Designed miniproteins, single chains, continued (5). Designs and how they scored, part 38

Each design is a single chain, and the fold is of that chain. pLDDT is the mean over its residues in the fold that is shown.

## One batch from the design tools (miniprotein)

Design m17295
Fold by ESMFold2-Fast:
Structure m17295 (fold): chain A 100 residues (1-100)
Amino acid sequence: SEGEKAAEKALEAIEKITDKLISELEKRGDKEGVELMKLFKERIKIGIETLIKENASLEEIKKFVKEVTEQLIEFAKTYNVDESIIEEIKKVEKELLEYI
């Protein structure tokens, strides 16, 4: 379905930027931040898989993308991650919302 394709694309893009955040936290030696972000990544995956199983609408997928990317931005701010990564998260959100 179009919803399944949109959800799969969202998962791929969000996992990629989440992995970049994890890598930056690992580079800084922030073990607690790494563990929390890995748990968040797993919750995102479960959320997307649930949307696919429930045949979620494009609007529900957009809502999930907005919520998740907003949470990633707040996480990045909390851990004082470089503004360049925050801007990259915003770009991912914009591109996904334009695609969906």
Scores: mean pLDDT 85

Design m17296
Fold by ESMFold2-Fast:
Parts: C-alpha cells; structure tokens; sequence
Structure m17296 (fold): chain A 82 residues (1-82)
C-alpha cells in the first residue's frame, strides 16, 4: 500500500514538472486523496501522450477543477458527519 501511493505521487510530480506546472499547484495536487490522485495521473498521462491536444493551460485548468471538486466533496462529507 505505501509503495503504491509513493510511486503514484512520484509519477504525478514528475509528469507535472515535465509539463511546466508550478510547484504550488504540484503541492496542492499531492495533498489530494489516493482516488483523486489516480484521476490526476490519467489526465497527466493523456497530456504527455497527446501534447498537440493538451496545452499546459488546459492541463492546469483541468487540475484546478479536480482540486476544487475534491476540496468541495471533503467539505460536504464533514458536514454529513454532523
């Protein structure tokens, strides 16, 4: 389990650095839960394999949407536990 999450985070960080994403956004992405990190990895892999279809701006916007959605879901879950 620990090796899987570590490798996942390492791949995501490496891919984001290759795509020119800022460290601040990388840090925010790496704080996300494992399930969300898997979705992020798929987006980054698609961008790496299809650079003509995925601009850096599009990738950054996609990541920000994923982060916002994950943050909102976490807030809603905390409210439901009340």
Amino acid sequence: MQQQIQQLKQQIEDLMKELGISQGLIDRVLSLPQQTLEAVLQVLLAAKENPDKFSRELVEKSLEVIIRHAEEQERRRRLEEL
Scores: mean pLDDT 77

Design m17297
Fold by ESMFold2-Fast:
Structure m17297 (fold): chain A 92 residues (1-92)
Amino acid sequence: SMSEREELLEEFRRRLEELRREFVRQAKAAGLSEEQIAALDAAVRQLERSLLATVEALANDPSLSLEQVRRRAEAMVEAFRTLLRRELALAT
């Protein structure tokens, strides 16, 4: 239903935001410069917005069940986590 899909979208918005915040915390702890952190945060925010737009499109697709939407959104969260881990490793 629509309310369940809206709740799912809000859940994934929070999860992506927390992953970005944790990434910035880890970058600071790793000793990256303020300039490097600002550049990485800007790039990660752009990716976060693109991923959230995709999750919103999936949630609004009537051909997809709630389970299918969640499965695809979970895969996107894992891809985002993997990319953030790789970016941090390359920057340090």
Scores: mean pLDDT 87

Design m17298
Fold by ESMFold2-Fast:
Structure m17298 (fold): chain A 62 residues (1-62)
Amino acid sequence: SEEERRVELYAKVLSLIGKYGADIPDEVLAKELGVSRETARRIREEVLADPQGVAERLLAHR
């Protein structure tokens, strides 16, 4: 579903930021996620604004 794809996308961004740091380039995120650079940038900004909130929502959704 659309919701499951979104959860997977956010989980992957959170994981990549945790592994490589918050400075990971949008191009690397876009390649790893299989999305546009614009989409990767928006998700990265959202995760970095509230990483704990994102993590809690992902755990609750599972």
Scores: mean pLDDT 76

Design m17299
Fold by ESMFold2-Fast:
Structure m17299 (fold): chain A 81 residues (1-81)
Amino acid sequence: MEKALEEAKKLSPSEGVARLVAHTILAIGDELEGNPEAAKHYREAAVIAAALGDKDTARFYIEKLRSLGFEEEAEEVEKLL
């Protein structure tokens, strides 16, 4: 997770926002299909939000991961905040 945060911090703010939106759309689509890949996309969205300094948005996606049963992924992202 630390390496993912470091990579996300290398993005410009506009690139970060674009990737955050893209991963959120993919995560919602996967969630509606029952696809466990939703966890990967919510996790990436949370990491990017954390890299952008938006802790409230990051916490929103962490809670979303927990609500879907992805507790381990949620804990890994929470350690970055």
Scores: mean pLDDT 81

Design m17300
Fold by ESMFold2-Fast:
Structure m17300 (fold): chain A 99 residues (1-99)
Amino acid sequence: MIEKATGPPSDEAVKRMEEVIKEAEKVNPELASYLKKALDALRAGNYTEAIKNFSKALEIASKDPEALKLVREFADVVGEENAALHLAIAVEYSILKSK
């Protein structure tokens, strides 16, 4: 009933995403940098840039099962705040897997 599709993510969601980014830095610093850029874009309300950076993170993570798990956890947090963004991310993942 409330369209949470407009506005920055909640402080709780940001904290959870920052925890995922911190774990990603231990696995792959390049992956973590793209997830950080995606979070910064989400906080700025720039959904196009957020999706773009998330897609790059997903491409990097596709080579490492542990990295892919972290990218999925980040996507799930985003989906709790904005279902449309979660769907867009899922479509990007499906396209990557179908190649």
Scores: mean pLDDT 72

Design m17301
Fold by ESMFold2-Fast:
Structure m17301 (fold): chain A 65 residues (1-65)
Amino acid sequence: NVSSTLFHLSTKHPDPEVRKRAFELDVDVGVESIKIVTLVEDDAERDRLFEELEKRARERIAELS
């Protein structure tokens, strides 16, 4: 999943710049997740927003390589 990928990159990647960027992205994803959970009460809309967040996070992870 996105969280495990970001954790791996932030702790295990040999390039310190990639580790730093992965850490920053992990924080960004965490903040967005909290916003979705706290601001959205409809389960179907929450699911759609999490799907969109995961898609955007995967695209940003690809940019790190």
Scores: mean pLDDT 81

Design m17302
Fold by ESMFold2-Fast:
Structure m17302 (fold): chain A 78 residues (1-78)
Amino acid sequence: MADEAEIRELIARASPVEAAVLEVLLEMGGQAHRGDLIRRAMEERGLSRAEVEAALDRLLAEGLLRIDSDGIVSLVRP
C-alpha cells in the first residue's frame, strides 16, 4: 500500500487536471470504474471529457494508476 505522503507528493507534481482526477479517485476510495471516474470529475471539477481522458492516459503512462480488464481504475503502489 502506498504511503499517503508519497501519494500527496505525486499529486503536487501533477498538472492541475491530473491532480483533480487523482483527488476525485481518492474521494471515491482510491478505486472506481473508468466511466464513473470520468463522469464525477466532469460533474464535480468542471472538466471536459477530453481533459479527463487525457489526464487518465498520462497517469496510467506514469504508472500512478492501473486499469483492469473490467475498466476498474486503481491507485498503484509507488
Scores: mean pLDDT 76

Design m17303
Fold by ESMFold2-Fast:
Order: C-alpha cells, then structure tokens, then sequence
Structure m17303 (fold): chain A 66 residues (1-66)
C-alpha cells in the first residue's frame, strides 16, 4: 500500500480511539476502531496486513490509557 496513506489512516484511527477510550471506555474505543479499520479495508485503502498492524497499535494505545 501507500505508506503515506497508511500513516494518515493510522494517526486518524489512533486519535479517535484515544478520544473514545477517555469518553466511553476501552471496549467502545476498540469497537469503533475495528469498524473504522474494516471500512478502510472494504474501500481498498488498507490491505489485511496493514489493518492488523493498525489494530495492534490501537489495542496498545488503549491499554496505555487504561
């Protein structure tokens, strides 16, 4: 994939996950992030490996906030 696009998607998803974790808790943040990532995969913006890496980073970030 396009590394610059992947980096932009990653930052956007992480920013959203941080906000949702603070406002609605860890589970809601992870659910939101999974839906966002699935949408990017469905649109062709991410491949499966890119999606898995971003999800792992989101899980790490959300755990750090807990």
Amino acid sequence: GDAARVAQVREEVLRGARKFAEEKGKEAALEMARRAIDTFVASGALDEAEAAEILREVEEEVERLA
Scores: mean pLDDT 81

Design m17304
Fold by ESMFold2-Fast:
Structure m17304 (fold): chain A 124 residues (1-124)
Amino acid sequence: MVEIRPATLADLPAIAELLALAQARLGLAPLPMESIRDLMNSKDVYALVAEVDGKIVGAAIMRFYPERKEAELLFLAVRPEYRRRGIGRKLLEKLKELAKEKGATRLSSYEVRDGRLVKVTEEL
């Protein structure tokens, strides 16, 4: 059974591993653990984890901008072995729910399309 819950600092090593896996796929160097910790401790930054049988298999992080009533998806990753099980979708849905509770009316993210970085925004 998949459980989606708020992340804690105890989840930091698992989140760092997931972020490193996602960044490696993009040819990027992993962020230092201190940088991830600082991000998770930042005001209006919210992180969720997906857990299966005590193992962290996915994570999502967003920043909320109260003045714009907008949430920005900073990170979403699921371990390769757990893909195509709807875990990423469940993480995103819970994150959207949390964003609405905080007062967001829109969610933005960045996608690479035709070699260009494109901002995608959807209404919540």
Scores: mean pLDDT 78

Design m17305
Fold by ESMFold2-Fast:
Structure m17305 (fold): chain A 86 residues (1-86)
Amino acid sequence: SSKLEQIQAVLAKAREELSKVLDEAQVEEIYTYLGIAVDEIARGRMSVEEALEALRKWLASTLDEEQAEKALEIVEKALKEVEKIV
């Protein structure tokens, strides 16, 4: 499969995992951010660490500590998989 198809599969799995811990509106916001972060990482304009730091700050202001920790773990795993593809 193409790199794009591999990236889309990683993002689809992340969305499924997020849906088990967050409501649909929260999943949509994080999924939108994931799409932006993946594009920036693929273009060499952002590191995984920079993407996670920006997301961590948003999650801490929006979610409780347990939900924020679980969401961050799911996103970190997804972004590290994307980094291996690009």
Scores: mean pLDDT 85

Design m17306
Fold by ESMFold2-Fast:
Structure m17306 (fold): chain A 81 residues (1-81)
Amino acid sequence: SLLEEAKKLYDNAGPPKRSLTPEELELQREAARLYRESDNPEIKKAALYLQFAVTRGADLDKIRELLEKLREEVERYKKQQ
């Protein structure tokens, strides 16, 4: 599941970084936005794992991939409401 992939990315990341690049800040903001836009608890947890994975120096390409999938889940959930 997306939540399991996000958690794995977080679990395998390093210690929190002292500062974030503009790209990392953008990805962190995107994850925070998806957290706010969804009332689904699994989507919220996935968004939190991705937000913290960015601060822990996880692979940015994998973060981008999972954020794109998370956006699709948020939009699908909104359509079902």
Scores: mean pLDDT 82

Design m17307
Fold by ESMFold2-Fast:
Structure m17307 (fold): chain A 73 residues (1-73)
Amino acid sequence: LGDIALEVRELVDELRKKGFSNAAIAEAAKVYANKLLENPNPTPEQREEIRKEAFEVAEKADKEGKTLTPPAA
């Protein structure tokens, strides 16, 4: 849990520095966390692949103008 939180935190910080939208960052973080939960001890090659995939998710979400659906109370 702690290791995944740290990895996700670092990805979020890097995406913020690159200027991605909050929605894009959230989608990328979700994909990244899910990949790490599936493979909690990834090899260096797997880590690189997962990171690239998360960045692609952020870029796609940002280009598509993905919006967060507000929760209806």
Scores: mean pLDDT 73

Design m17308
Fold by ESMFold2-Fast:
Structure m17308 (fold): chain A 112 residues (1-112)
Amino acid sequence: SMKKKLEQMVEDVKTYASLPSEFLRKIGDIIQETIENKDWEKGREEMKKFDAEVTARRKRGEAIIKELGLEDKYKEVMKQLLKYSGVDNEKAEKIFNEFLEEVKKKLEEKLK
C-alpha cells in the first residue's frame, strides 16, 4: 500500500528529527525493566533490537531528507527544537509537526 509506505517514510524522518533525549528515556525504561525483572539476557537483547531499529530508521530518514533537498531546513528545525524544547514545548511541537507535514507533502508528490 502506498499509504503504508508513506507512513513508514514519515516515521523514519520523525526518528531522524527527534532529539537524543527522546531515545534516552526509552533506553532508561529498558534498563529499569531489566533491573526489576533481573533478566540481563532479555535486557541486552531488547537494547540491541532498539539500537538496531533506531539506527536503521535514522539512516532512512537522513536519506529521505537528502533526496527531498531538505538538509538545510532540517538543520534549522533541529536548532529551533533545541532552543524551545523544555522552554516552550508547544512551540517546539508546532515546529516539529510543521516540518513533518512538509516532508509528507513532498513525499506524496514524489510517490505519484
Scores: mean pLDDT 85

Design m17309
Fold by ESMFold2-Fast:
Structure m17309 (fold): chain A 81 residues (1-81)
Amino acid sequence: DVEAELAALTRADLLAAIEAIEAYLKEGRSLSELSDEANARIASEPEKLKPEELEELLKRVEELLEEGKKKQEEEKKKKEE
């Protein structure tokens, strides 16, 4: 099932990207460095991921990061009460 395999790969890539973004934030690195790595990956494997698809995945990861950040701030506010 190609759809199931694609979903599994997307999930693994998203998890790896989330971990990389979290590491970048902890080290105080900019998201531009992560974008440079993504561009290098597109150049090395152009037939496996279209630039548009990778950009959509990165955007979704950024949305997940923003949601996680908001959720973490709400948890901290409740904890500090």
Scores: mean pLDDT 55

Design m17310
Fold by ESMFold2-Fast:
Structure m17310 (fold): chain A 66 residues (1-66)
Amino acid sequence: EFEEKAAKAAASGNSTGPGGYMGEAALQHGRDAGIRAGEKAYEASKDPNAGASAYFTGLAAARLVG
């Protein structure tokens, strides 16, 4: 529920009050997801390019949300 509410607030473009605060949390979640995806990709392939691509995708998704 918290993640859903944070995504909703970011999608609404609410930059004032609690909505803005939740938007920032959604961005941090995206970054964490990107790091985890990058780590998994690198561990599986031992290829830093694969890790970088996964991280970049996660970061781009975070920017789309907020």
Scores: mean pLDDT 57

Design m17311
Fold by ESMFold2-Fast:
Structure m17311 (fold): chain A 90 residues (1-90)
Amino acid sequence: APLPAPSAEEQREMEERARKEEPRLERVAETIREEGLEEELRPLWEELKARVPELRERIARGDYRGALEMMLEVLERIAEAVERILAERA
C-alpha cells in the first residue's frame, strides 16, 4: 500500500532540509562548470541514472522523505567524485 501523505510539519522539515543544501548544490554545479568535469562525471551520471526508477517508485508510494534522502545521497556521490577528481589533478 502507498504511504500516507506527509504531514504539513513533515513537509516543512523536508523543505528546510532542501533549502539548507541549496548553497552546496550551487557550489558543486559551479565547480563542475568551471573545471569542465561533465565528461569525467559521465560514468557516475549513468550509474546514478539507473536509480531513477527507484526514485520514481518512492515518489509514487508517497515516500517523499525517502525520495529527498535519495536525492541528497546522489548530491553527496557527485560532490565526492568532484573532490576526488580535483585532488587527482592537483
Scores: mean pLDDT 74

Design m17312
Fold by ESMFold2-Fast:
Structure m17312 (fold): chain A 69 residues (1-69)
Amino acid sequence: GPLSEETLRRLAEREARYLGVDAEAALADGLAPRDTEAVRVAREVGRKLREIGDEIDEALKTGKPLAKE
């Protein structure tokens, strides 16, 4: 139900903290924590954040430079 939207937003917020300012701005400025429409945006943002987060996590493990700046 709509509770999942809060979970997605929370997860995206956590990811944003690791990524830095860009994702944080998207969550805080772009997303509104009031309606199910926020879930749609949060899902897209969350998916992109996971891609970046996974790349950062792999860079930390393998010692590779960050692909995104």
Scores: mean pLDDT 57

Design m17313
Fold by ESMFold2-Fast:
Structure m17313 (fold): chain A 52 residues (1-52)
Amino acid sequence: MSLRERAQKLLKESRERFEAIKPSLTPNQQALYKESLEAMETMLNWAVKKAE
């Protein structure tokens, strides 16, 4: 499996987990989780691009 495929799978799974727990979170917690998810996406995309 390529690094790109691994990154895409991890991002998909992380987004699915966020959607699953979202109803139990406060608006502030949802915002923080979303920011963390966006930061992870940026980091993974950078790592994949650097490896290619």
Scores: mean pLDDT 81

Design m17314
Fold by ESMFold2-Fast:
Structure m17314 (fold): chain A 66 residues (1-66)
Amino acid sequence: PKLVRSVLTGREMPESLMTPIYEGERLLGYADEIEIAMRQLEGYLNGKPVSYEELLEEARRRALER
């Protein structure tokens, strides 16, 4: 399987477990779906829920910084 690195965690995982991050039509990187789900759960438990879109925006920012 094709392994890709998460911009959120630095972990290498199968591409099927990742969400691609784009700038226009350019692929910038990948975000770990498990990490996204975990951050949403932690936010909910801490009374500061975060949306899927906010986490994708963080991933895009991190990809653009490197």
Scores: mean pLDDT 82

Design m17315
Fold by ESMFold2-Fast:
Structure m17315 (fold): chain A 93 residues (1-93)
Amino acid sequence: PVLSDEEFKANAAEGARATLADLDALAADMEQQGIDNPAIRARLEQARALLEDVLANIDSLTVEQLEARMREIQRLLAETGRLYAAELARRRA
């Protein structure tokens, strides 16, 4: 079903808050495992900044602008996940 702009923005805000919690959990897991990777840290900081910007400006962003920002966030998260998986595999070897 087609969501209203208000419903889309509400879902985007909830998703952004959930993703911020996931980033905090990932950072805590990395710290517990002694993982200090600057490439992962840089991408986590970029994703956090974009998520915080989305939440701060959600009422003023268009649906198209929100979709573009969420796509960039997803790209950063995919890169972060790949790098983290590689670090975990390296430490298992």
Scores: mean pLDDT 83

Design m17316
Fold by ESMFold2-Fast:
Structure m17316 (fold): chain A 87 residues (1-87)
Amino acid sequence: SSEIEELAEKLLAYLVLAYEEATGDHEAAQAFGREVLARLDAAKSVEEKIAVLEEAYARLAPLLPPERRRAAESVFRTVVEKMRALA
């Protein structure tokens, strides 16, 4: 559904911003975003889209300070739960 796609894109935008904040590298953050977006576009089910986002978060999480990681994890969980509820 368009609502699931909008949630996935908003979550990806959040992850890209967090990646840029963590690395200080705008080009690396944009490359990360493009790679994940291509995989989201290829995903056919809600669970496949969630798996793509989980892998993206796993790549981002080690780059984040503990307090920022806790906040990002909370946002991630909330959006993924909303996506599943709409499936």
Scores: mean pLDDT 89

Design m17317
Fold by ESMFold2-Fast:
Structure m17317 (fold): chain A 80 residues (1-80)
Amino acid sequence: SSLSKNNIQELLEGVGRPDLTQQQLADELGVSVTTISYVINGKPVSAATQQKFSEVLGVEKPQDFITDQGVAALKAAVLG
């Protein structure tokens, strides 16, 4: 249940923004916290939302990291 939060936290640390919460990130992007939750849980969001995430955080492919696939890869790294 906390895995998605850990995934976004690692992304934020990687871009030098470890001080941001999901709520603060939502405010900075101009989206709802529900939209942030959708992104970190790998639920489908618009390409425009994905682009906003990339632009604000300065990463090219944040969705690849914070999707269900990225979460599964992180789990596999810890387990294996």
Scores: mean pLDDT 58

Design m17318
Fold by ESMFold2-Fast:
Structure m17318 (fold): chain A 89 residues (1-89)
Amino acid sequence: MEEKFKYLESRLEEIAKQAKEEGALIINPEDLRRMLELLREESKTDKEAQEKLEEIYKLAKEGKYGEAAEKLFEYEIDLSLKRMKEAVA
């Protein structure tokens, strides 16, 4: 679990840095697919997470990688906010 999260965080930080430097969100299909697979495995018992990940996966399969990437970032932000709330509560 911990290594999977570190992989996701590392890739998101790198993608965010590239987006800031180039003014565009660039994610290749293989990175997106691997990140989605890791998140799907993590969310196996969370119905809300599964629904959001299935939507992202569907967009990726339709070739809408930009929309899929944006929703993936939203999902990761939501997870980070949940972790912060759990740490404070």
Scores: mean pLDDT 64

Design m17319
Fold by ESMFold2-Fast:
Structure m17319 (fold): chain A 76 residues (1-76)
Amino acid sequence: MEKAEKAIEMGKEAAERGDLQSAILYFTEAGKEYEKLKKYDEAAEMYLQAGRLSREMGMEKTAEYYEKLAEELKEK
């Protein structure tokens, strides 16, 4: 729990600074931590944040990858 929450906090701070690449990394770390806890809805939300930021960076295929991953997790 603490690791995922800390990663979300760091991701939000990175996004506010315009460091979208670091924000993507932190949100994906949070998603992985939630997956370890089998909290698939929370993990999906983190991957959706990573996808949104990837789109802002012009990485459309990466954004689609995270969005699809989030959909798959919500079906678990």
Scores: mean pLDDT 84

Design m17320
Fold by ESMFold2-Fast:
Structure m17320 (fold): chain A 62 residues (1-62)
Amino acid sequence: PSQEEIDRDVWVALAEIHAAVAKLSGNKEEAIKWLERMADRFRAEGHEEAARVAQEYLDELK
């Protein structure tokens, strides 16, 4: 796989892990803020797929 694919997968995994941990611990608001920031970063860097995944988790937590 390319470095770009690896970077994308890492960010997606981090977003998923953070969302799951925050949801489990009851810090839903913190997870929402973090995912919003990550989605913005993904879009700014052209990682459309990672941004979409982060947005989906964000929408699910809302």
Scores: mean pLDDT 71

Design m17321
Fold by ESMFold2-Fast:
Structure m17321 (fold): chain A 118 residues (1-118)
Amino acid sequence: SLLEKLKEAVKDKKVSFIDEEGNEITLPQKIVDIIEKLLKEKGENYRLAIYIPKDALFISDIPGTEYLFKKFLEEAKEGELYQLAWIGYGTDGILYIKKVESEEELKPQYLYAYLEKV
């Protein structure tokens, strides 16, 4: 399951990004730095795993990435899988954060995130 792949991805890491096969993806360091900073601001005992779709445009948008993950970390419950979507342009968009009730609902074009407390 995607949730099992995300849990595995953060066993030995504070932040991890994975593709559809569960393989780790390397993101631009500036994006990693923003996400790690936001996670640290939430607390030292948190881990974050993110599923990245093949054509994820947010990777190139620093302000959108910062806003998305700041909101996610404010609203997410530990141990749950969330679907994330940014509908719009930059900061003028609508952020969509939805708890995944069943993995039958998964769509490969969306971001999915899992937050863990250690």
Scores: mean pLDDT 78

Design m17322
Fold by ESMFold2-Fast:
Structure m17322 (fold): chain A 120 residues (1-120)
Amino acid sequence: NLDRELQQLRQQAQQLNTQYEQLRDNALRLLEEARRRVKENVPEDQDSIDLIDLAIGLVQSGAFSGAQDLLRAAADMLQDLDEESARLLREGAELASRANQRKQQYDQAQQRAESLQQQL
């Protein structure tokens, strides 16, 4: 029954979108905490702060792959200066990766739901 399959896909898409938003918001929270720590503990490392600021903007815009690259670069710079900030940035990069995966799954579920709607 296409009607039942369509309803299930819509519910799955909504669940995936909720998971995507939670992962994105958790990533942003960790990045903001890392930015705060770097400003307090390593204020001379403006390059790391600039990379974190760019990565936050990319996460907010959905450019997760670019954000991950910048976050890993900042974490590598901070590893010997503030290990906890480096850890938060790597954890943020992993959450951004997971958010990207859920966003792709959400987009696929929406596309399938639209295709089924056209058959009804």
Scores: mean pLDDT 87

Design m17323
Fold by ESMFold2-Fast:
Structure m17323 (fold): chain A 92 residues (1-92)
Amino acid sequence: SEHERRLVRVMELIAEKGLENTSMDELAETLGISRASLYKHWKSKEEMFEDLLLLAARVLGIELSREEIRALSEEERRKLLREGAEAMRKRL
């Protein structure tokens, strides 16, 4: 529940600012963990973003592979993440 609320905040932050404008420190702070703990969970910021997009697709009932997610434009990725976060927030 609290973990899901923090994930939604991260999704909303990235959807608003874009991945390039969101620091690892901001992501760790939003999740309530250290930067070191964040890097233990994800090897890179890009890997974290892919995992969040896969989660967003799943929440929306959209069947997307990791390869298909990598083929999405930045605008499509931001839209998917925003819509996924919105759907998750309604279930909190």
Scores: mean pLDDT 83

Design m17324
Fold by ESMFold2-Fast:
Structure m17324 (fold): chain A 118 residues (1-118)
Amino acid sequence: MLTLEDLTRNLGKYLGTKREDIESKVKELIKKLQATKDRKVQLALLSLIVFLLLYKHESVEEAAKELGKLTGKDLPPVSTLRELIKLAYKALLGREPSESDIIVISNSVNFMLSLRGL
């Protein structure tokens, strides 16, 4: 079972994911997210999923489209990071995010994007 310590220790490996491998890595992370009930692990995994989709597409709109394809769900179009986070949270966890969840994920995603020069 994936732990928060495992994610933290391996953060550099996730940040170093090649663009060609992002789809495979996101599919792996979605499976791990669906298997965990630990809220801290869920927020960390969701942050990584959103980061990788944004890194691959450099577009919120295109990241949301790939999320729809990966989940098999007809997802509405979104244009902001906040809307993408809410969409991903609901699609992958089946519940509405709190404002604090959105802030934590947004800060984590922006931090990871800055480390990749985006």
Scores: mean pLDDT 82

Design m17325
Fold by ESMFold2-Fast:
Structure m17325 (fold): chain A 96 residues (1-96)
Amino acid sequence: EKELILEIEEVYGLFLIELGVAKTLKVPINDELAKKLVDELVELAEEAFKKGAEEAVKLAIEKLEELLEELEELGASEELLEYVKEKIEELKKKLE
């Protein structure tokens, strides 16, 4: 559980660095890279769910919601925003 929490925080931190670089350089966010990082967080959340690490699943959902807000502020594509929203809803449904 603690290891998964640290991995989730690390992936989220790397994503924030990438978003910060895009914003500083005034370049559009790379949809493929963003999807890859979202997928890494989702995979960590699914592994946490299989191991019964509910707190790690909740953390991954929280980080995906924070990333969604950052992507919206940077003007990410509607396709990318919907992709992230769908992943968040799928993970939330598993906790219900």
Scores: mean pLDDT 78

Design m17326
Fold by ESMFold2-Fast:
Structure m17326 (fold): chain A 73 residues (1-73)
Amino acid sequence: SETERRLRELDVRAFAEELGVSQATVSRYLRLVLEELKNREKRLSLAEIGERLGVSVQTVRRLELALALRLGE
């Protein structure tokens, strides 16, 4: 899909700098989003994503909002 293509082409470094998180955290988050889109994984709550990434729920919310903005949503 267009969304999957946009996610794969996203500038991980710029995204990480905007949010004040590591590039590894952004890459892991994007993998979770891609897996969800491909029905390889059940949709995760913000709390479950936070636990998997080792970040707070507030950081996950910031990742989600920033991703939506970068995808033009």
Scores: mean pLDDT 75

Design m17327
Fold by ESMFold2-Fast:
Structure m17327 (fold): chain A 70 residues (1-70)
Amino acid sequence: MKEELAERLKQADVNRDGKVHIGVAVLILSEFTGAPGDEVEELVKEADKNKDGYISLEEGLEVFEKLLER
């Protein structure tokens, strides 16, 4: 699951810069966890530490782990 999520996030990183747009990350994480999009969006926005509208692949995996803890 985590490996499959990482691969999906890499596919969404079209520029290969290690970043995924918040909206795309929310969709992918919601699909993998079954969590409501609103809840995923809040966690993804928190993971956007530099507030540029993108999250790293590592930050996406952190959100995934937080969603599994709930």
Scores: mean pLDDT 76

Design m17328
Fold by ESMFold2-Fast:
Structure m17328 (fold): chain A 78 residues (1-78)
Amino acid sequence: MAAEAWEQARWTAEQMKKTLKEVAEKYPEESDHLAEKMKQAAVLTWRSHLEALGLKEYIDEVTKFIEEALEEEKKKIE
């Protein structure tokens, strides 16, 4: 269901933000690279996942949400 996909997307974004913050504390030089790779991986993974579930209408909304969440966290760390 769409609601379940949104719960998973929010959880994924929260987990990624936490990981990015931890890496930025220990390896500041890696935080930009990690944020970019996480954003790319999340978009590709969620696009494929939602398409497989027949929820293609939510692809743009969900992937944009995850990208924006990671970009906001990246800006706070930078």
Scores: mean pLDDT 75

